# Ledger of designs, part 62: designed miniproteins, single chains, continued (3)

Each design is a single chain, and the fold is of that chain. pLDDT is the mean over its residues in the fold that is shown.

## One batch from the design tools (miniprotein)

Design m10145
Fold by ESMFold2-Fast:
Structure m10145 (fold): chain A 82 residues (1-82)
Amino acid sequence: SAEEEVRRWREKLEEQRRAALEAGDLDLLAEQQEAALRMLAERAANPEEFAAGLAAADELQRLQMEEQLRLVEELAAEAARK
């Protein structure tokens, strides 16, 4: 199902982040945080474009976009803790 595909994607991403943290790959983590901040800035500048994207998306794409937004917000919050 679409939800199962999003769950697998999230689990894989969490594994990658955990491995990076355990390896001390701070450059990768910083890069992800910067990318998240850029995505939030773009969304804030063009909220109608994001809403239109969600409206046009199928079930899987919509769930992926919502989960990506959630992750982006989490990464941006981590960056703001500097």
Scores: mean pLDDT 69

Design m10146
Fold by ESMFold2-Fast:
Structure m10146 (fold): chain A 105 residues (1-105)
Amino acid sequence: SIIEQIRKLVEEEKYLEAAKLLVEHNIAFGPPPEKRDEVLAELEKHPWRAYLELAHFYYFLGDRETAAKLIKKAKEVAEKEGKVDEFNYDLKTRYPHLIPLYKEA
């Protein structure tokens, strides 16, 4: 299944490939179809966003522990890229449901 392919890519630390597969093939856990190309382009441009897409996916699967780890990875990558303000903005505006999970970790 697509879900098992995404999980395998995450286990292999292929986070960008996993997030792209999620966005392309599993819109129930990703952006709406009209925003798909925009989100795919933003994943290439800002790799830290791949971790947030995957955190959202694991949150909906009920795996809050993996979701929390992915949010922390997103922040670490965003810090390395000088994009912490953009990370905080996206977390607040696109992923507000992940904020309690991030604060508990």
Scores: mean pLDDT 78

Design m10147
Fold by ESMFold2-Fast:
Structure m10147 (fold): chain A 53 residues (1-53)
Amino acid sequence: SDAVRQTGLSLRLIAGQLDGKFDQSYEDALRRAPSDDIRKFIEEQAKILKKSE
């Protein structure tokens, strides 16, 4: 839905992965998600980032 918010949350997940705090960043992003569409986006981005390890 909101592409700008999706991009921001995706960048937070990437930063969390780089800091070794992926799980904390994922939980934080889910709490910040204002809609189901954005929650699904976060879940899919998290799967992609885990595969890139």
Scores: mean pLDDT 72

Design m10148
Fold by ESMFold2-Fast:
Structure m10148 (fold): chain A 64 residues (1-64)
Amino acid sequence: SMLVEGFLEGKRALEEGDVEKAKEIFEKLSKTDYGEEAREGGKSLMDDYNRRVDDLLSSLLSSL
């Protein structure tokens, strides 16, 4: 499935720390026939990534 492959590419980009590439991938998916599913799935993955980054940053700041 193009949608599944796109989500895996976006997730891999996030795992590599390439947020801009992940955004581009999710934006391209949102313009396909799977636009609604792509928007919801992409948002969920971005929200999870941002939460993990925020948790890490808060931990680092608390250690200063």
Scores: mean pLDDT 72

Design m10149
Fold by ESMFold2-Fast:
Structure m10149 (fold): chain A 73 residues (1-73)
Amino acid sequence: MEIESIEVESVTIIPVGDNKTAVVVLRVTFSNGEVRLVGGVATAPASTPEEEIIAAARARAVANARALAAAGG
């Protein structure tokens, strides 16, 4: 199936010692009308810009959404 739309549902940054973890959740609508929440996570040193960590987490969430589409669910 195909992806019809992707919207950002939530972005959370969690400090973990000397690192930061970003969790991005996407609301994904598929061509069959199904809507799913798809997450992506990235961890980097605490000194890393938040925009960079969020971009990495978002890229992983998008990759996960595309994998679901390719698998047919």
Scores: mean pLDDT 84

Design m10150
Fold by ESMFold2-Fast:
Structure m10150 (fold): chain A 94 residues (1-94)
Amino acid sequence: MKASILISGLSGEETKKLGEEIAEKYGGKVTQVGENITVVELELSEEEAFELGKEIAEKYGGKVTKVGKGAVMVVLDNGGVIVVSTEPLKVGLY
C-alpha cells in the first residue's frame, strides 16, 4: 500500500533528518512541504506503519497512538508530531 508520513513539530533539520532515515530504510521519497514539515511517500503495510511509529517513538522518546486501522500518530516528548497513514488498497479496478 502507498503510505504517507507527515513529520511536524520539530526543527526543519530534525524533520528532514527523520524523513531521510525513513526513506533510506523503506525506499521512500522525501518532500519538504514547509520549513518544519517533511512528508515521506513510501510503500508500507498497516502492520509496518505501526512498527515504524513504535521505532520513531523509541528513538526520539514519545508515545504511539493508533488513530485508526490505517493510521498511527506519534507524539514526541520534545513536541514533535508524526502521522503515519496508509492509503486505502488500490487494486487497479476503476
Scores: mean pLDDT 72

Design m10151
Fold by ESMFold2-Fast:
Structure m10151 (fold): chain A 81 residues (1-81)
Amino acid sequence: MPKTVTLTFLVLPGAPLADVRRRVEEALRAAASDPSVSKIVLKVYVPAEDAAAVRAELERLRAELQAEFPGVEIEVEVHAL
């Protein structure tokens, strides 16, 4: 049975985008490397003022990883707090 993995991240106010990207990338790569995983749902909760920048960064990361792992569906949800 295809496995769906949900990853949840909380971004604190003032967190550097590079650190957010690195932590998310590590978790996504680990999940995508599991051959039983067919779908990854990434949920990120972020301060409203940072939401646009975080969303843009994670959409770039998603496009890069989707090309690298074409057999895995990657869905990104950014929720403003």
Scores: mean pLDDT 85

Design m10152
Fold by ESMFold2-Fast:
Structure m10152 (fold): chain A 75 residues (1-75)
Amino acid sequence: SLGESLTPEQVETLKRDLEELAKLLGMSLKEMLENKEKAYERLKEFLKSKNEESKFDIFKGSVERAIEALKAAGL
């Protein structure tokens, strides 16, 4: 799985990056991991506010992979 293939350093980097994104979206990392659909909704609105909605699918894919990797690592 994605989580199994990551080193501890990579897991900590993803956790930190998602924590910063969660803060930017007005939510906690825990909330993002437990309610990824809410995170995607807020990400889409954030990107719309920056006129970057066309990047949503790419960012959503990256966020989804990061969430699954952290969940696989036991978070």
Scores: mean pLDDT 80

Design m10153
Fold by ESMFold2-Fast:
Structure m10153 (fold): chain A 75 residues (1-75)
Amino acid sequence: WKEYAEKGIQAFREGRFDEAIVYFKKAAEESTDPELREAAKRAAEILPKVANGTATDEEQRELVEAIKRIEELLK
């Protein structure tokens, strides 16, 4: 799952949101860690709204927090 999470974060940083969504979904599917599964699912749910410009300020904050959590779990 770590490889997919790393690719998801990289795609997100590069503004490739469609790829980031796919990688975060795969990270959630491959991981047995409940915290990673929750964070990755949350990121994948919010990213389509960010890509479409429909995300609320709250959803944008939740996305940033989810990605930070994934980064912590990759250490």
Scores: mean pLDDT 80

Design m10154
Fold by ESMFold2-Fast:
Structure m10154 (fold): chain A 98 residues (1-98)
Amino acid sequence: MLKVVITVTVTEPDGFEVSFGSVVDAQPTETVKVTLPADVLKILEARGNGLVSVEAEGKTVTVTFAGPQAAGEERVVTIKVETEDGVYTIEVTARAIE
């Protein structure tokens, strides 16, 4: 079964970066939830390969995108959100592996 390596990088308002990742079974649509330390006030920017939707509720940003469908295929999605503590940048990279 095709696996997808998902890496999430969060850049804080001060420029500090935190990265985490997971390996999941490939799906036609992937959903990633990112919890920030501050409540989201506004989505400033949402872009990327296969981006379907972005929702923000409280401290949680939910990113939905079309999953990579073949080994070696990659998706990169970038979201910028305004929070009570400033602007956070969320980058999601999803790569299919065999």
Scores: mean pLDDT 85

Design m10155
Fold by ESMFold2-Fast:
Structure m10155 (fold): chain A 72 residues (1-72)
Amino acid sequence: MKEYVIGKVPKNLTPEQLKKLREELQKLFDEYNAEIDKINAENLSPEERQKKIDELTKKFAEKARKILDEAS
């Protein structure tokens, strides 16, 4: 009754699942680019700009990880 659950076959993404995953990641990427554009529009030093971009990249990496985990 539980044996086949333990021996579960690995799941590969179907074309439909891959499309949905791409759409979710594209949405994140579009949001990321919009935030980058906002940062670039500010009169910041190169160091302050890089700091904001690094923080933003970290936040979006975490969001991408969640999407990838949910798609598995």
Scores: mean pLDDT 71

Design m10156
Fold by ESMFold2-Fast:
Structure m10156 (fold): chain A 99 residues (1-99)
Amino acid sequence: EEEELRKQIEELEEKAKQAEKNAEKFRKDAELNKKAAKENEELAKEAEKKGDIRKAVSLQSAADINRSGASASEMLAEKKEKEKEEYKKEAEKLRKELE
């Protein structure tokens, strides 16, 4: 029983670490997408000022896609943070059973 509980705790702690790494990756992806969106939006405004409407529309579309990507990555990061917290709570619950 004690060996089985210790193994379950270790497995939950490993899952929590993996969820944390995934959350960090999604946060980085969100930041990169936000940066790309800002750059494309600025380029779209410059193209519009030069009268290159087709280029401006294309760049604005790219910025919109990047903003959507950032939002999706932020949602995934939050989901992984919640999974991490749940794994930590279950591990703590099992630790109290060993005490």
Scores: mean pLDDT 89

Design m10157
Fold by ESMFold2-Fast:
Structure m10157 (fold): chain A 77 residues (1-77)
Amino acid sequence: SLEQAKEAALRAAEEGARVADELGDQATRDQLLSLGEQARRSDVDQARQIFQQATGRASGLAGLLELLRRLEQLLRE
């Protein structure tokens, strides 16, 4: 449904923003939060597009965060 698509897009944007915040990337965090607000006022096609953009961004950021955590552990040895 439209409401489910909007909620999915909002959650994806919020999760991406959380990861960006952990990385100290305030600009990307703010951009993702803005996408989440846009999702609340979107139609179903726009919500799907926002969901795809947010999930792609969140996935990339999560990969970078995992790499940084692994490098931190290596530096302790």
Scores: mean pLDDT 78

Design m10158
Fold by ESMFold2-Fast:
Structure m10158 (fold): chain A 90 residues (1-90)
Amino acid sequence: MFSVRVYKNGELVAEGEVRDGHEVLEMLKAAGAQPGQKVVVVSENETIGTSVGAALLSEGYDVTLVLGPASQAAAEMKRLGADFGVGLSL
């Protein structure tokens, strides 16, 4: 289980505790994310970051993984011009 924060336009739009990348995908879909949009995943844990990134890539999102603290997700989203930011923490 790990904590997730979902950002859109630099603002927090969803948060919760999840078990896997499928639950992160459902949070993004609920926030209005569409395949083809750019998503930045920020995680200090590479295994969790790559697992979530792979789930999003399999559904057709354009994913960039950034290794760093989940608190940087909104800033990284703005820096990279992403549609959504996802911060992951244990």
Scores: mean pLDDT 87

Design m10159
Fold by ESMFold2-Fast:
Structure m10159 (fold): chain A 100 residues (1-100)
Amino acid sequence: MKVSLTVTPQTVAAGGSATVTIKAEGLGDEEYEFSLWIQKAGSSEKTFVGKKIVPGSKPEATFTVTNLPGPGTYTFYVEIRKKGSKEVLLTSDGVTLTVT
């Protein structure tokens, strides 16, 4: 089981938008919740962005993140759960966005 994230563009102006694409592999034939989080460099606090329910047969999701905060380095993470469960099955490595 693995998950990968891509952010496009990787650099954006404050108040701009970026698209986060999530792809997972090795999920069972069930429904899964993909929860997207954002964290500013130097902060221990993660902010919830949104969630999508995806089938394990096509375990991918795209999030459009708008009104990005002020200048800094930000990391996106996804947590994957089975639909209806609070147990985190997998947490992704982060993908980095620069806000200028």
Scores: mean pLDDT 85

Design m10160
Fold by ESMFold2-Fast:
Structure m10160 (fold): chain A 99 residues (1-99)
Amino acid sequence: LSEEQIKEIALAIVEIAIGVDKITLLRKGVDPQAIEQAADLIHEAGRVVVEKGDYEKALELIDQARQVLLDAGADPELVEETARHIKKALEEAYKLVKE
C-alpha cells in the first residue's frame, strides 16, 4: 500500500466511527442539525490528525463538537461516550499512518 492509500484507509476508520455515532445519537433523539455540525468538526479533526499530525487541534475540534451536542440538549453521559469512541478511532487512524 502507498502512503496515500494508508491515509485514505485511516480516514475511512474515522468516517465509519462517525457513521456509527450518528446512528446512536439519532436513535437517542439528538437534533439532526447538531449531529451534522458535530460530524463536520470530527471530519476536520480526522483530517488534521492524519494529514498534519496536529493532535492538539484535533482535541480542540472534539471539544467544539462536544459543546455543539450539549448545547442541543444531548445527554452529557452520551456525549462523553461518543467523545471517547471518536478519540479511540482517531488514535487508531494516527497509528496506522505512523507505522
Scores: mean pLDDT 86

Design m10161
Fold by ESMFold2-Fast:
Structure m10161 (fold): chain A 61 residues (1-61)
Amino acid sequence: KYVLTPEELEASRLLTQRLFAEFGTAPVSEAQLRAALDALAAEHPELREALERNWAFVQAS
């Protein structure tokens, strides 16, 4: 029951997949999350803004 742009949805999926691929089931620190976000932004500059919005939501949770 939420509305995301295709870019926001794709950014969220890629970030989650990358974190799981890199760290498996282990807890992810804020530094590791930020590093993964930066790596994705470098690979997908068009998703940079969407990734920053995902970061804000993660920090709030």
Scores: mean pLDDT 73

Design m10162
Fold by ESMFold2-Fast:
Structure m10162 (fold): chain A 74 residues (1-74)
Amino acid sequence: MREEAEAEAATMKSFATGPPFTDDLEYNALRLYYWAKRNNVPVPSVEELLKKFKSPFELALYTVELADKYGLLP
């Protein structure tokens, strides 16, 4: 499970630098939240993430920063 979460982090980074994220900011926040839960990364609730971040790209950058901070980037 934790090794699969590293692959998920790599996928999120790819979306930030390659194909765009979906238009649905809430869906992207949910993906980040579940990825963080699988990796035991402390993140705010989905509601707090949606208040803090206004674009999918900003949320993607935050995801990459968290993955790097917790050693989950490839």
Scores: mean pLDDT 65

Design m10163
Fold by ESMFold2-Fast:
Structure m10163 (fold): chain A 98 residues (1-98)
Amino acid sequence: MPSVEEVRKAFEELRAKITEETSDAEIFKALVDLLKSLGFSDEEQAELLKKAQEKVGEEFSEEEIEEAGEDPKKRAELAKKWVEILEEVAIEYLEEKK
């Protein structure tokens, strides 16, 4: 399994690459590729992405998500928050397996 430090560094690097021009599809692909590079199994990737999706739904309203679709700056901010939430979920998962 990856170390907590490796996870934090990888997610920090991904978050720094997100711009107003980054599409939702590019973000999802980058997140899946990142989890694979860190050595998470296909089953672990699915569970982590599901938990991150649940947390995003708790933090953002449907209206805020729709507004992010219309505004590239809000889209980039939402995408960075997605990356942050997935980082937290991945770290919690690694800590629970100890």
Scores: mean pLDDT 78

Design m10164
Fold by ESMFold2-Fast:
Structure m10164 (fold): chain A 110 residues (1-110)
Amino acid sequence: SDEQEKLLKEIVKLGEEFLKELAKAKSREEALKLLQELKLKVGDLIDEFLEKYPEIREFAEKMYKIFDEMLSEIQDAIEVENASLEEVQKLAEQKFKEAVKKMEELVKES
């Protein structure tokens, strides 16, 4: 639906803005703060879309699950695996590309 495509575009935009800021990050602590801010922004975006378009709830929940799994993997790289800032930046770009592909497939299946 048009609403599903619009949600995908808005999530992708937030993720792209995050990756640009992450590329400028000077510490793992700054990277973690950016990741936490992205999580809140995407959550707020989903809530706003569900208020306007409650019919896409199942779709939005699946989209959020894909995105949250990506965010959790990046957070674990920072907090659990003690990855370097450069490794975190590369991982985030790779995981975002993978998440976008999964989300695009959901739009096609809907």
Scores: mean pLDDT 88

Design m10165
Fold by ESMFold2-Fast:
Order: structure tokens, then C-alpha cells, then sequence
Structure m10165 (fold): chain A 68 residues (1-68)
């Protein structure tokens, strides 16, 4: 999943604006870089109202993006 796809999913599933989805995506990537995987999952659930399954999928994508 690309960064653009993650932003789109946060807009569609989380009901966020593009700007808020971009900020949330950057925060989740930062948490993934720090190895705070469970914190990133909970943050997505709380800020965007996502299910645990959806939040986990986005965090996996953020981990891939954080490797470079």
C-alpha cells in the first residue's frame, strides 16, 4: 500500500479531511519507525474510528513505508 492509498483509506473509512489523513499517516509512520506498533494501532482506532483489523493493516503498510 502506498502513502497515497493510506491517506485515501483514512478519508473514506475514517471520515477525515485530506490534510488530517496526511497528518495521521505521518504520525503512524513515525510510531512504526519507533517500533510502537500497538500504540500506532490504538492511535488509528481512537483518532479515525477504525476497526482493529483496518488499523492493523494500515500499520503494516506504515512499517513498509518506514523501512526507507
Amino acid sequence: MSKEEMIKMLQEKGGLSKEDAEKLTNKVIELARQGKIQEAIKYLQEEAGLSETTARALVVAAIELSKE
Scores: mean pLDDT 80

Design m10166
Fold by ESMFold2-Fast:
Structure m10166 (fold): chain A 91 residues (1-91)
Amino acid sequence: SEIEKLLEELRKKLLSNLSNKKDIEAMIEEIEELIRKKKYKEAILQLGILEGMIRLQSHILGELTDEQLKEIEEIIKKIKKLLEEKLKESE
């Protein structure tokens, strides 16, 4: 679903703009695996770690414009919301 589409959009935007492509890809694959295993709490945590890394890398390396960072943050926010909804459905 929607989560898979948003993760693919996130991956494409990150891999187009950031130099640490292998690390980004590995983190996204880990998030996808956690979602497949229905470990939504862990997926949310890993997504938060990825977000923190993107913010730091953007600030340090200047690889993202303010607009690109905003778009990425909005995608992450949407994914996080959907994961939180899945977590509530499983309780």
Scores: mean pLDDT 83

Design m10167
Fold by ESMFold2-Fast:
Structure m10167 (fold): chain A 65 residues (1-65)
Amino acid sequence: TTLEVGLALRAIGLAIEEGVSLEVRLVDGKLVLTARDGSPEAIKKLIEKLKEIAKETGIVEVVEE
C-alpha cells in the first residue's frame, strides 16, 4: 500500500535531520529500519521517534545496532 512508502519517506527525513544513516527494508509488508552511522545521541533520538511511529502503525520494526 501507499502507507509503507509514506512511512519510509518520513523515516528517511527524520534520519537526514538527525544526521544518521538509515537502512530501509520492506519485508512481507513490514518496514525494517536500521540506524547505521551517527552520533550515539542522534541515533538514540531517531530510534525513539521511529518507535513512536512503529507503535501507531503496527507495520514498522526498528533494529538497534
Scores: mean pLDDT 78

Design m10168
Fold by ESMFold2-Fast:
Structure m10168 (fold): chain A 90 residues (1-90)
Amino acid sequence: DQEGKKYVVPTDSAAVVPRLEKLIDKARELGDERGAEALQKSRDAVKAGATDDHLLSVALESNVEEAVWYAIRGDTEKAVAEVERRAREQ
């Protein structure tokens, strides 16, 4: 948005869904089933047309918001690192 009324738009599902699927696979690989379930809910919300704010709110309830934030921004490497960090802290 460059001008006019400010609004929140749906998350770019074509870009973000593949990143979230990679994070889900990594969480499962590390044995973090709860993290994987939370990331699946975030992926499903994106597919349903969720906005970035709504997606982050859903992720926050499951303590995966940092990984989802990096996925939205396109920083897949940092998103994966956050999934790995969360698994190590359990």
Scores: mean pLDDT 75

Design m10169
Fold by ESMFold2-Fast:
Structure m10169 (fold): chain A 77 residues (1-77)
Amino acid sequence: TFKVNDKITIRFGSGTPGANEIQLPGNPASITIISPVGTATIPVTNGQAAISAFTSKAGDITFYAGDTKLGTFTIKA
C-alpha cells in the first residue's frame, strides 16, 4: 500500500506483470498518467517504460495507453 511521501516506482512492459508492474497492450508510444497533482505523459521505448516519483498528495494515480485504462494505484494519507 502506498502512502503520502512514499517513493513510487511503477514499471510497464509487454511481459507478465510483477509487483508494481503493468502489462502494456500492444506497442503504445506513450503512457498518460492522471494523478491528484496533475497529468503527465511518459515515453515507451522498446515496449518498456518506468516512472519514479515521490507521492505528495493522497488520491488515485491512473494510467492510460490512449483510451485504454491500464491500472490505478491508490495513495493513502
Scores: mean pLDDT 74

Design m10170
Fold by ESMFold2-Fast:
Structure m10170 (fold): chain A 99 residues (1-99)
Amino acid sequence: GLKESLEVGEKSAQNLRDAIVAGGGEAAKAQADALKKRLIEAMKELVEDIKGREKVSEVIGEANTLVNELGLPVMEEASAGVGLIGIASSALAIEKELK
């Protein structure tokens, strides 16, 4: 259901934040925390209104840009890439439940 999909998205946003901090260090922490907050807020907006989809897509794009700029691994367990895939999958599941 929507609640379970949102919970997966929140956990994936936390995992992405933790991976960015682990790879980028203290200098990346504030940006990673802000990104996590924005991703969770965007997913909560999506749960309320399917028009929130565009905002989720925008914030995922920003997260992908940051991950690429920091040169973080995308294929390793608990990597930033795995977190991004988890967020995208959660957003798609929420959209499917709303349609």
Scores: mean pLDDT 76

Design m10171
Fold by ESMFold2-Fast:
Structure m10171 (fold): chain A 118 residues (1-118)
Amino acid sequence: AERLQEILLEIAKVAVDALNGKITLEQAEKRFKELRERILNDPELTPEQKAAIERVIDAILEHVKRAIEENTDEAKFMARLFIYQAIVDLANYLKEQGLITEEQAEELKKKVREIFLK
């Protein structure tokens, strides 16, 4: 549970750092690959749960790539909104699957909001 929260928070941070130019796209892709591998190697997750989380990670990276390629403030802002919503939806999914508690899902959403709004 705590491990999943840490992975999702790291995804949010890496995505925002890439959109803000604090890290390169190549560095972001490498970090996303490492986080994806951590999900795939998690013995507590079912194949269906792994596939669902992987789809979200892949979608976030694709939106980050497109926003960086477009290189406009509007594209980067739209990517931030997508990433925030994708992680919120994933937190709700993990709660529904019994992988995290209601309190853990709310704390995760709060921390993700702080990454995007503070």
Scores: mean pLDDT 85

Design m10172
Fold by ESMFold2-Fast:
Structure m10172 (fold): chain A 90 residues (1-90)
Amino acid sequence: MVLTPQQVTDSADRLSQANQQQRVNAFRQSLDDNNQTIDNQTQQQIDNQIQNSQNVTDFITIIGTFLGQRGISIDTIRNIIYTTGQRAVN
């Protein structure tokens, strides 16, 4: 799926309304939606980083860096961010 700039903006706005725990839960569900498997130890590490994030930009940077380091494509990372936004407040 090719995301429009509007869809990316809408996802950031939804994430800004979510608390840190909602962002953690939404990210886990988004990984499942995008067929990404993460082991429990790695998931706990990323959950802790998300809990310590100060704002939406920090959160997006944390998950984007994490997924990029795992060799996930930029298009898939964008889809994960979009799905995370959709799940965070719905």
Scores: mean pLDDT 76

Design m10173
Fold by ESMFold2-Fast:
Structure m10173 (fold): chain A 96 residues (1-96)
Amino acid sequence: VNEKALRTARRLAASDPEFADLPEAKQLLIGAVAVQIFRFGGISRAVDELIRLVRDNPDLDPELLEKYARKIVGANSREEVIKIAEEALKDLRAQL
């Protein structure tokens, strides 16, 4: 995984007033999604649901959030981002 891409993701989330006060692991995942939406365009329902789930739930595993952030920044297409977002939604919802 590209550490520069992860650093960019975190900075994007940290600069947004909606996400600035979230824990680093949440900022990393939300920022990773934002970077890929900028690159490939569009938002799917799964991506929107993932952002909402991560923002609104305090008890999510930070290791799992970082795992999916790394997978998302490594994606090479819009379809891969959507697939990883759907996978992340299933795994994170299983923690609730």
Scores: mean pLDDT 79

Design m10174
Fold by ESMFold2-Fast:
Structure m10174 (fold): chain A 87 residues (1-87)
Amino acid sequence: MSPEEIGFLNRAGRIVREAQERFGVRTLEEILALSPAQLEELGRLSGVSPARIRRLLRRAQARGLTPEELLAAEMSDDEALRAVLAL
């Protein structure tokens, strides 16, 4: 798997987790429907701009990925990080 793919999955998973914990939203559609102020807060929590949050989540939707699959990818942080940083 490419470093870009691993980075995408891990970052999208983190966004989903933070959105669920902070705002109680559970679907990608609900996260994309957050107000601009809520997306700015989510960006601060995840270290990702609101525009990039929308781009990552739209990519996940286009690929048919579920919030559960993205959460599973984020919860594999040690493995994902090792795969990206292994040089």
Scores: mean pLDDT 76

Design m10175
Fold by ESMFold2-Fast:
Structure m10175 (fold): chain A 70 residues (1-70)
Amino acid sequence: AEVEALRARARELYQQAIDKARTASKLLQEAEKSTPEEAVKLREQADQYASEAERLVEEARAELARAAAL
């Protein structure tokens, strides 16, 4: 039960990370098509989403490591 719960949470966190990473990529693509002023703002937003995705991956790995120890 505990192992299954931890694996389920890890899967959810990975899905969130992928979603955040894809949003960051889309913002970078929009920045390439935007005015210089808008591009700066879009790149800052993309950086925030990318950082959040990295954090979620680290959390997912921690949950999987905990599951492996049980």
Scores: mean pLDDT 86

Design m10176
Fold by ESMFold2-Fast:
Formats: sequence, structure tokens, C-alpha cells
Structure m10176 (fold): chain A 103 residues (1-103)
Amino acid sequence: MEELERLAREFLEKTLPLMEKLREAVEAGDKEEAKKYAEEIEKVAEEFLRRLGFSEEEIRELEKRALEEEKSGTEPPESEPLRTLLALGIARARLAAKKAVEE
């Protein structure tokens, strides 16, 4: 449990400043800066999903699940393992970054 909590904290410490810069770039209409920060967030998210032991194919399934949950407005069940909840949170952050630059 402590290892997952530490990884979650490390992910947030790395991505929160990037998400803030992405938001500011989007609000300013700076497409080049927005794309830069979105790509950095995507790269960090992929690194952390791999650290959690997810393969490239499993990451695609997580993104698909996160996208469907966003479209339906459904939250993952509270009974999900913490590893799965953390992975879905990371996948959602990656999708949010992609969406911010796609319009």
C-alpha cells in the first residue's frame, strides 16, 4: 500500500506543474506550448503505467476504459484494487492532456 501511495504522490508532484502550465497555455491560445506540456504529461503517465507493471497493450485497454468512463460519467467502483484505481487515474490524466491539444 505505501509503495502505491508513494508512486501516486511522485506522479502528482511531476504532473501537477505540467498540468497547470498546460492549462495556462490553452487559456492563452499558445498551441505550441500546450502541445509541449501535453506531450510531457503523456510521457510521464506512460512511464508510471510501465512502473506499475502494465504492458503497452494493457495501457491501451486502460485508456479505452478511462475514455468510456469519461463519456458515460461513471466512476470506477470503490472496490477496485488501489493499483487499478491509480492506473485509471494516470490514464485519465494522459487522455485529458491529449484532449486539451485536440480541441
Scores: mean pLDDT 78

Design m10177
Fold by ESMFold2-Fast:
Structure m10177 (fold): chain A 96 residues (1-96)
Amino acid sequence: MLTEEQKENLLKLFKKIVDADPSLTPEEKAQLMKDIEKIAENIEKLYENYPKVYEFVYRLARGDEAVGPLMVEAAKELGVSAADPIALFKKIAEKI
């Protein structure tokens, strides 16, 4: 389970990503932040079936910047592209 600090770190990271994308509507931004909150609260549900996704999200929450290779493995585990972090996190939220 993520600590409160780790949840806050994950939310802050995604707020920056979402705010930086001019193609997203306010409704889409709100839904994405809700998806990230859902992931942060329920990360343990990923452990058994999506261990690479679990490790990737956990390392991001810890503030680990060297997560590129793990993001690729997590995307592969979900059958999605690692080039689109927004699509990747939408897919992670669907698995919870």
Scores: mean pLDDT 80

Design m10178
Fold by ESMFold2-Fast:
Structure m10178 (fold): chain A 64 residues (1-64)
Amino acid sequence: SLEERLKQIREEIEKLNAEYDKKVAELMAKGDKQGFIDAVKEYREKNTPLLEEEIKLEVEIQKA
């Protein structure tokens, strides 16, 4: 169902956010500036399409 897909996408976003927070903390502790920049870019590239999918699913559920 659309609701099941929405739940799955939200769980994926939550896991990605948790992983990102841990990675950023590690890189900042090491003073790895380039690693930090790369981590931010990777996070945005992965998170943006998930957020767009979440919005699309919410709109689709509302129209149904």
Scores: mean pLDDT 85

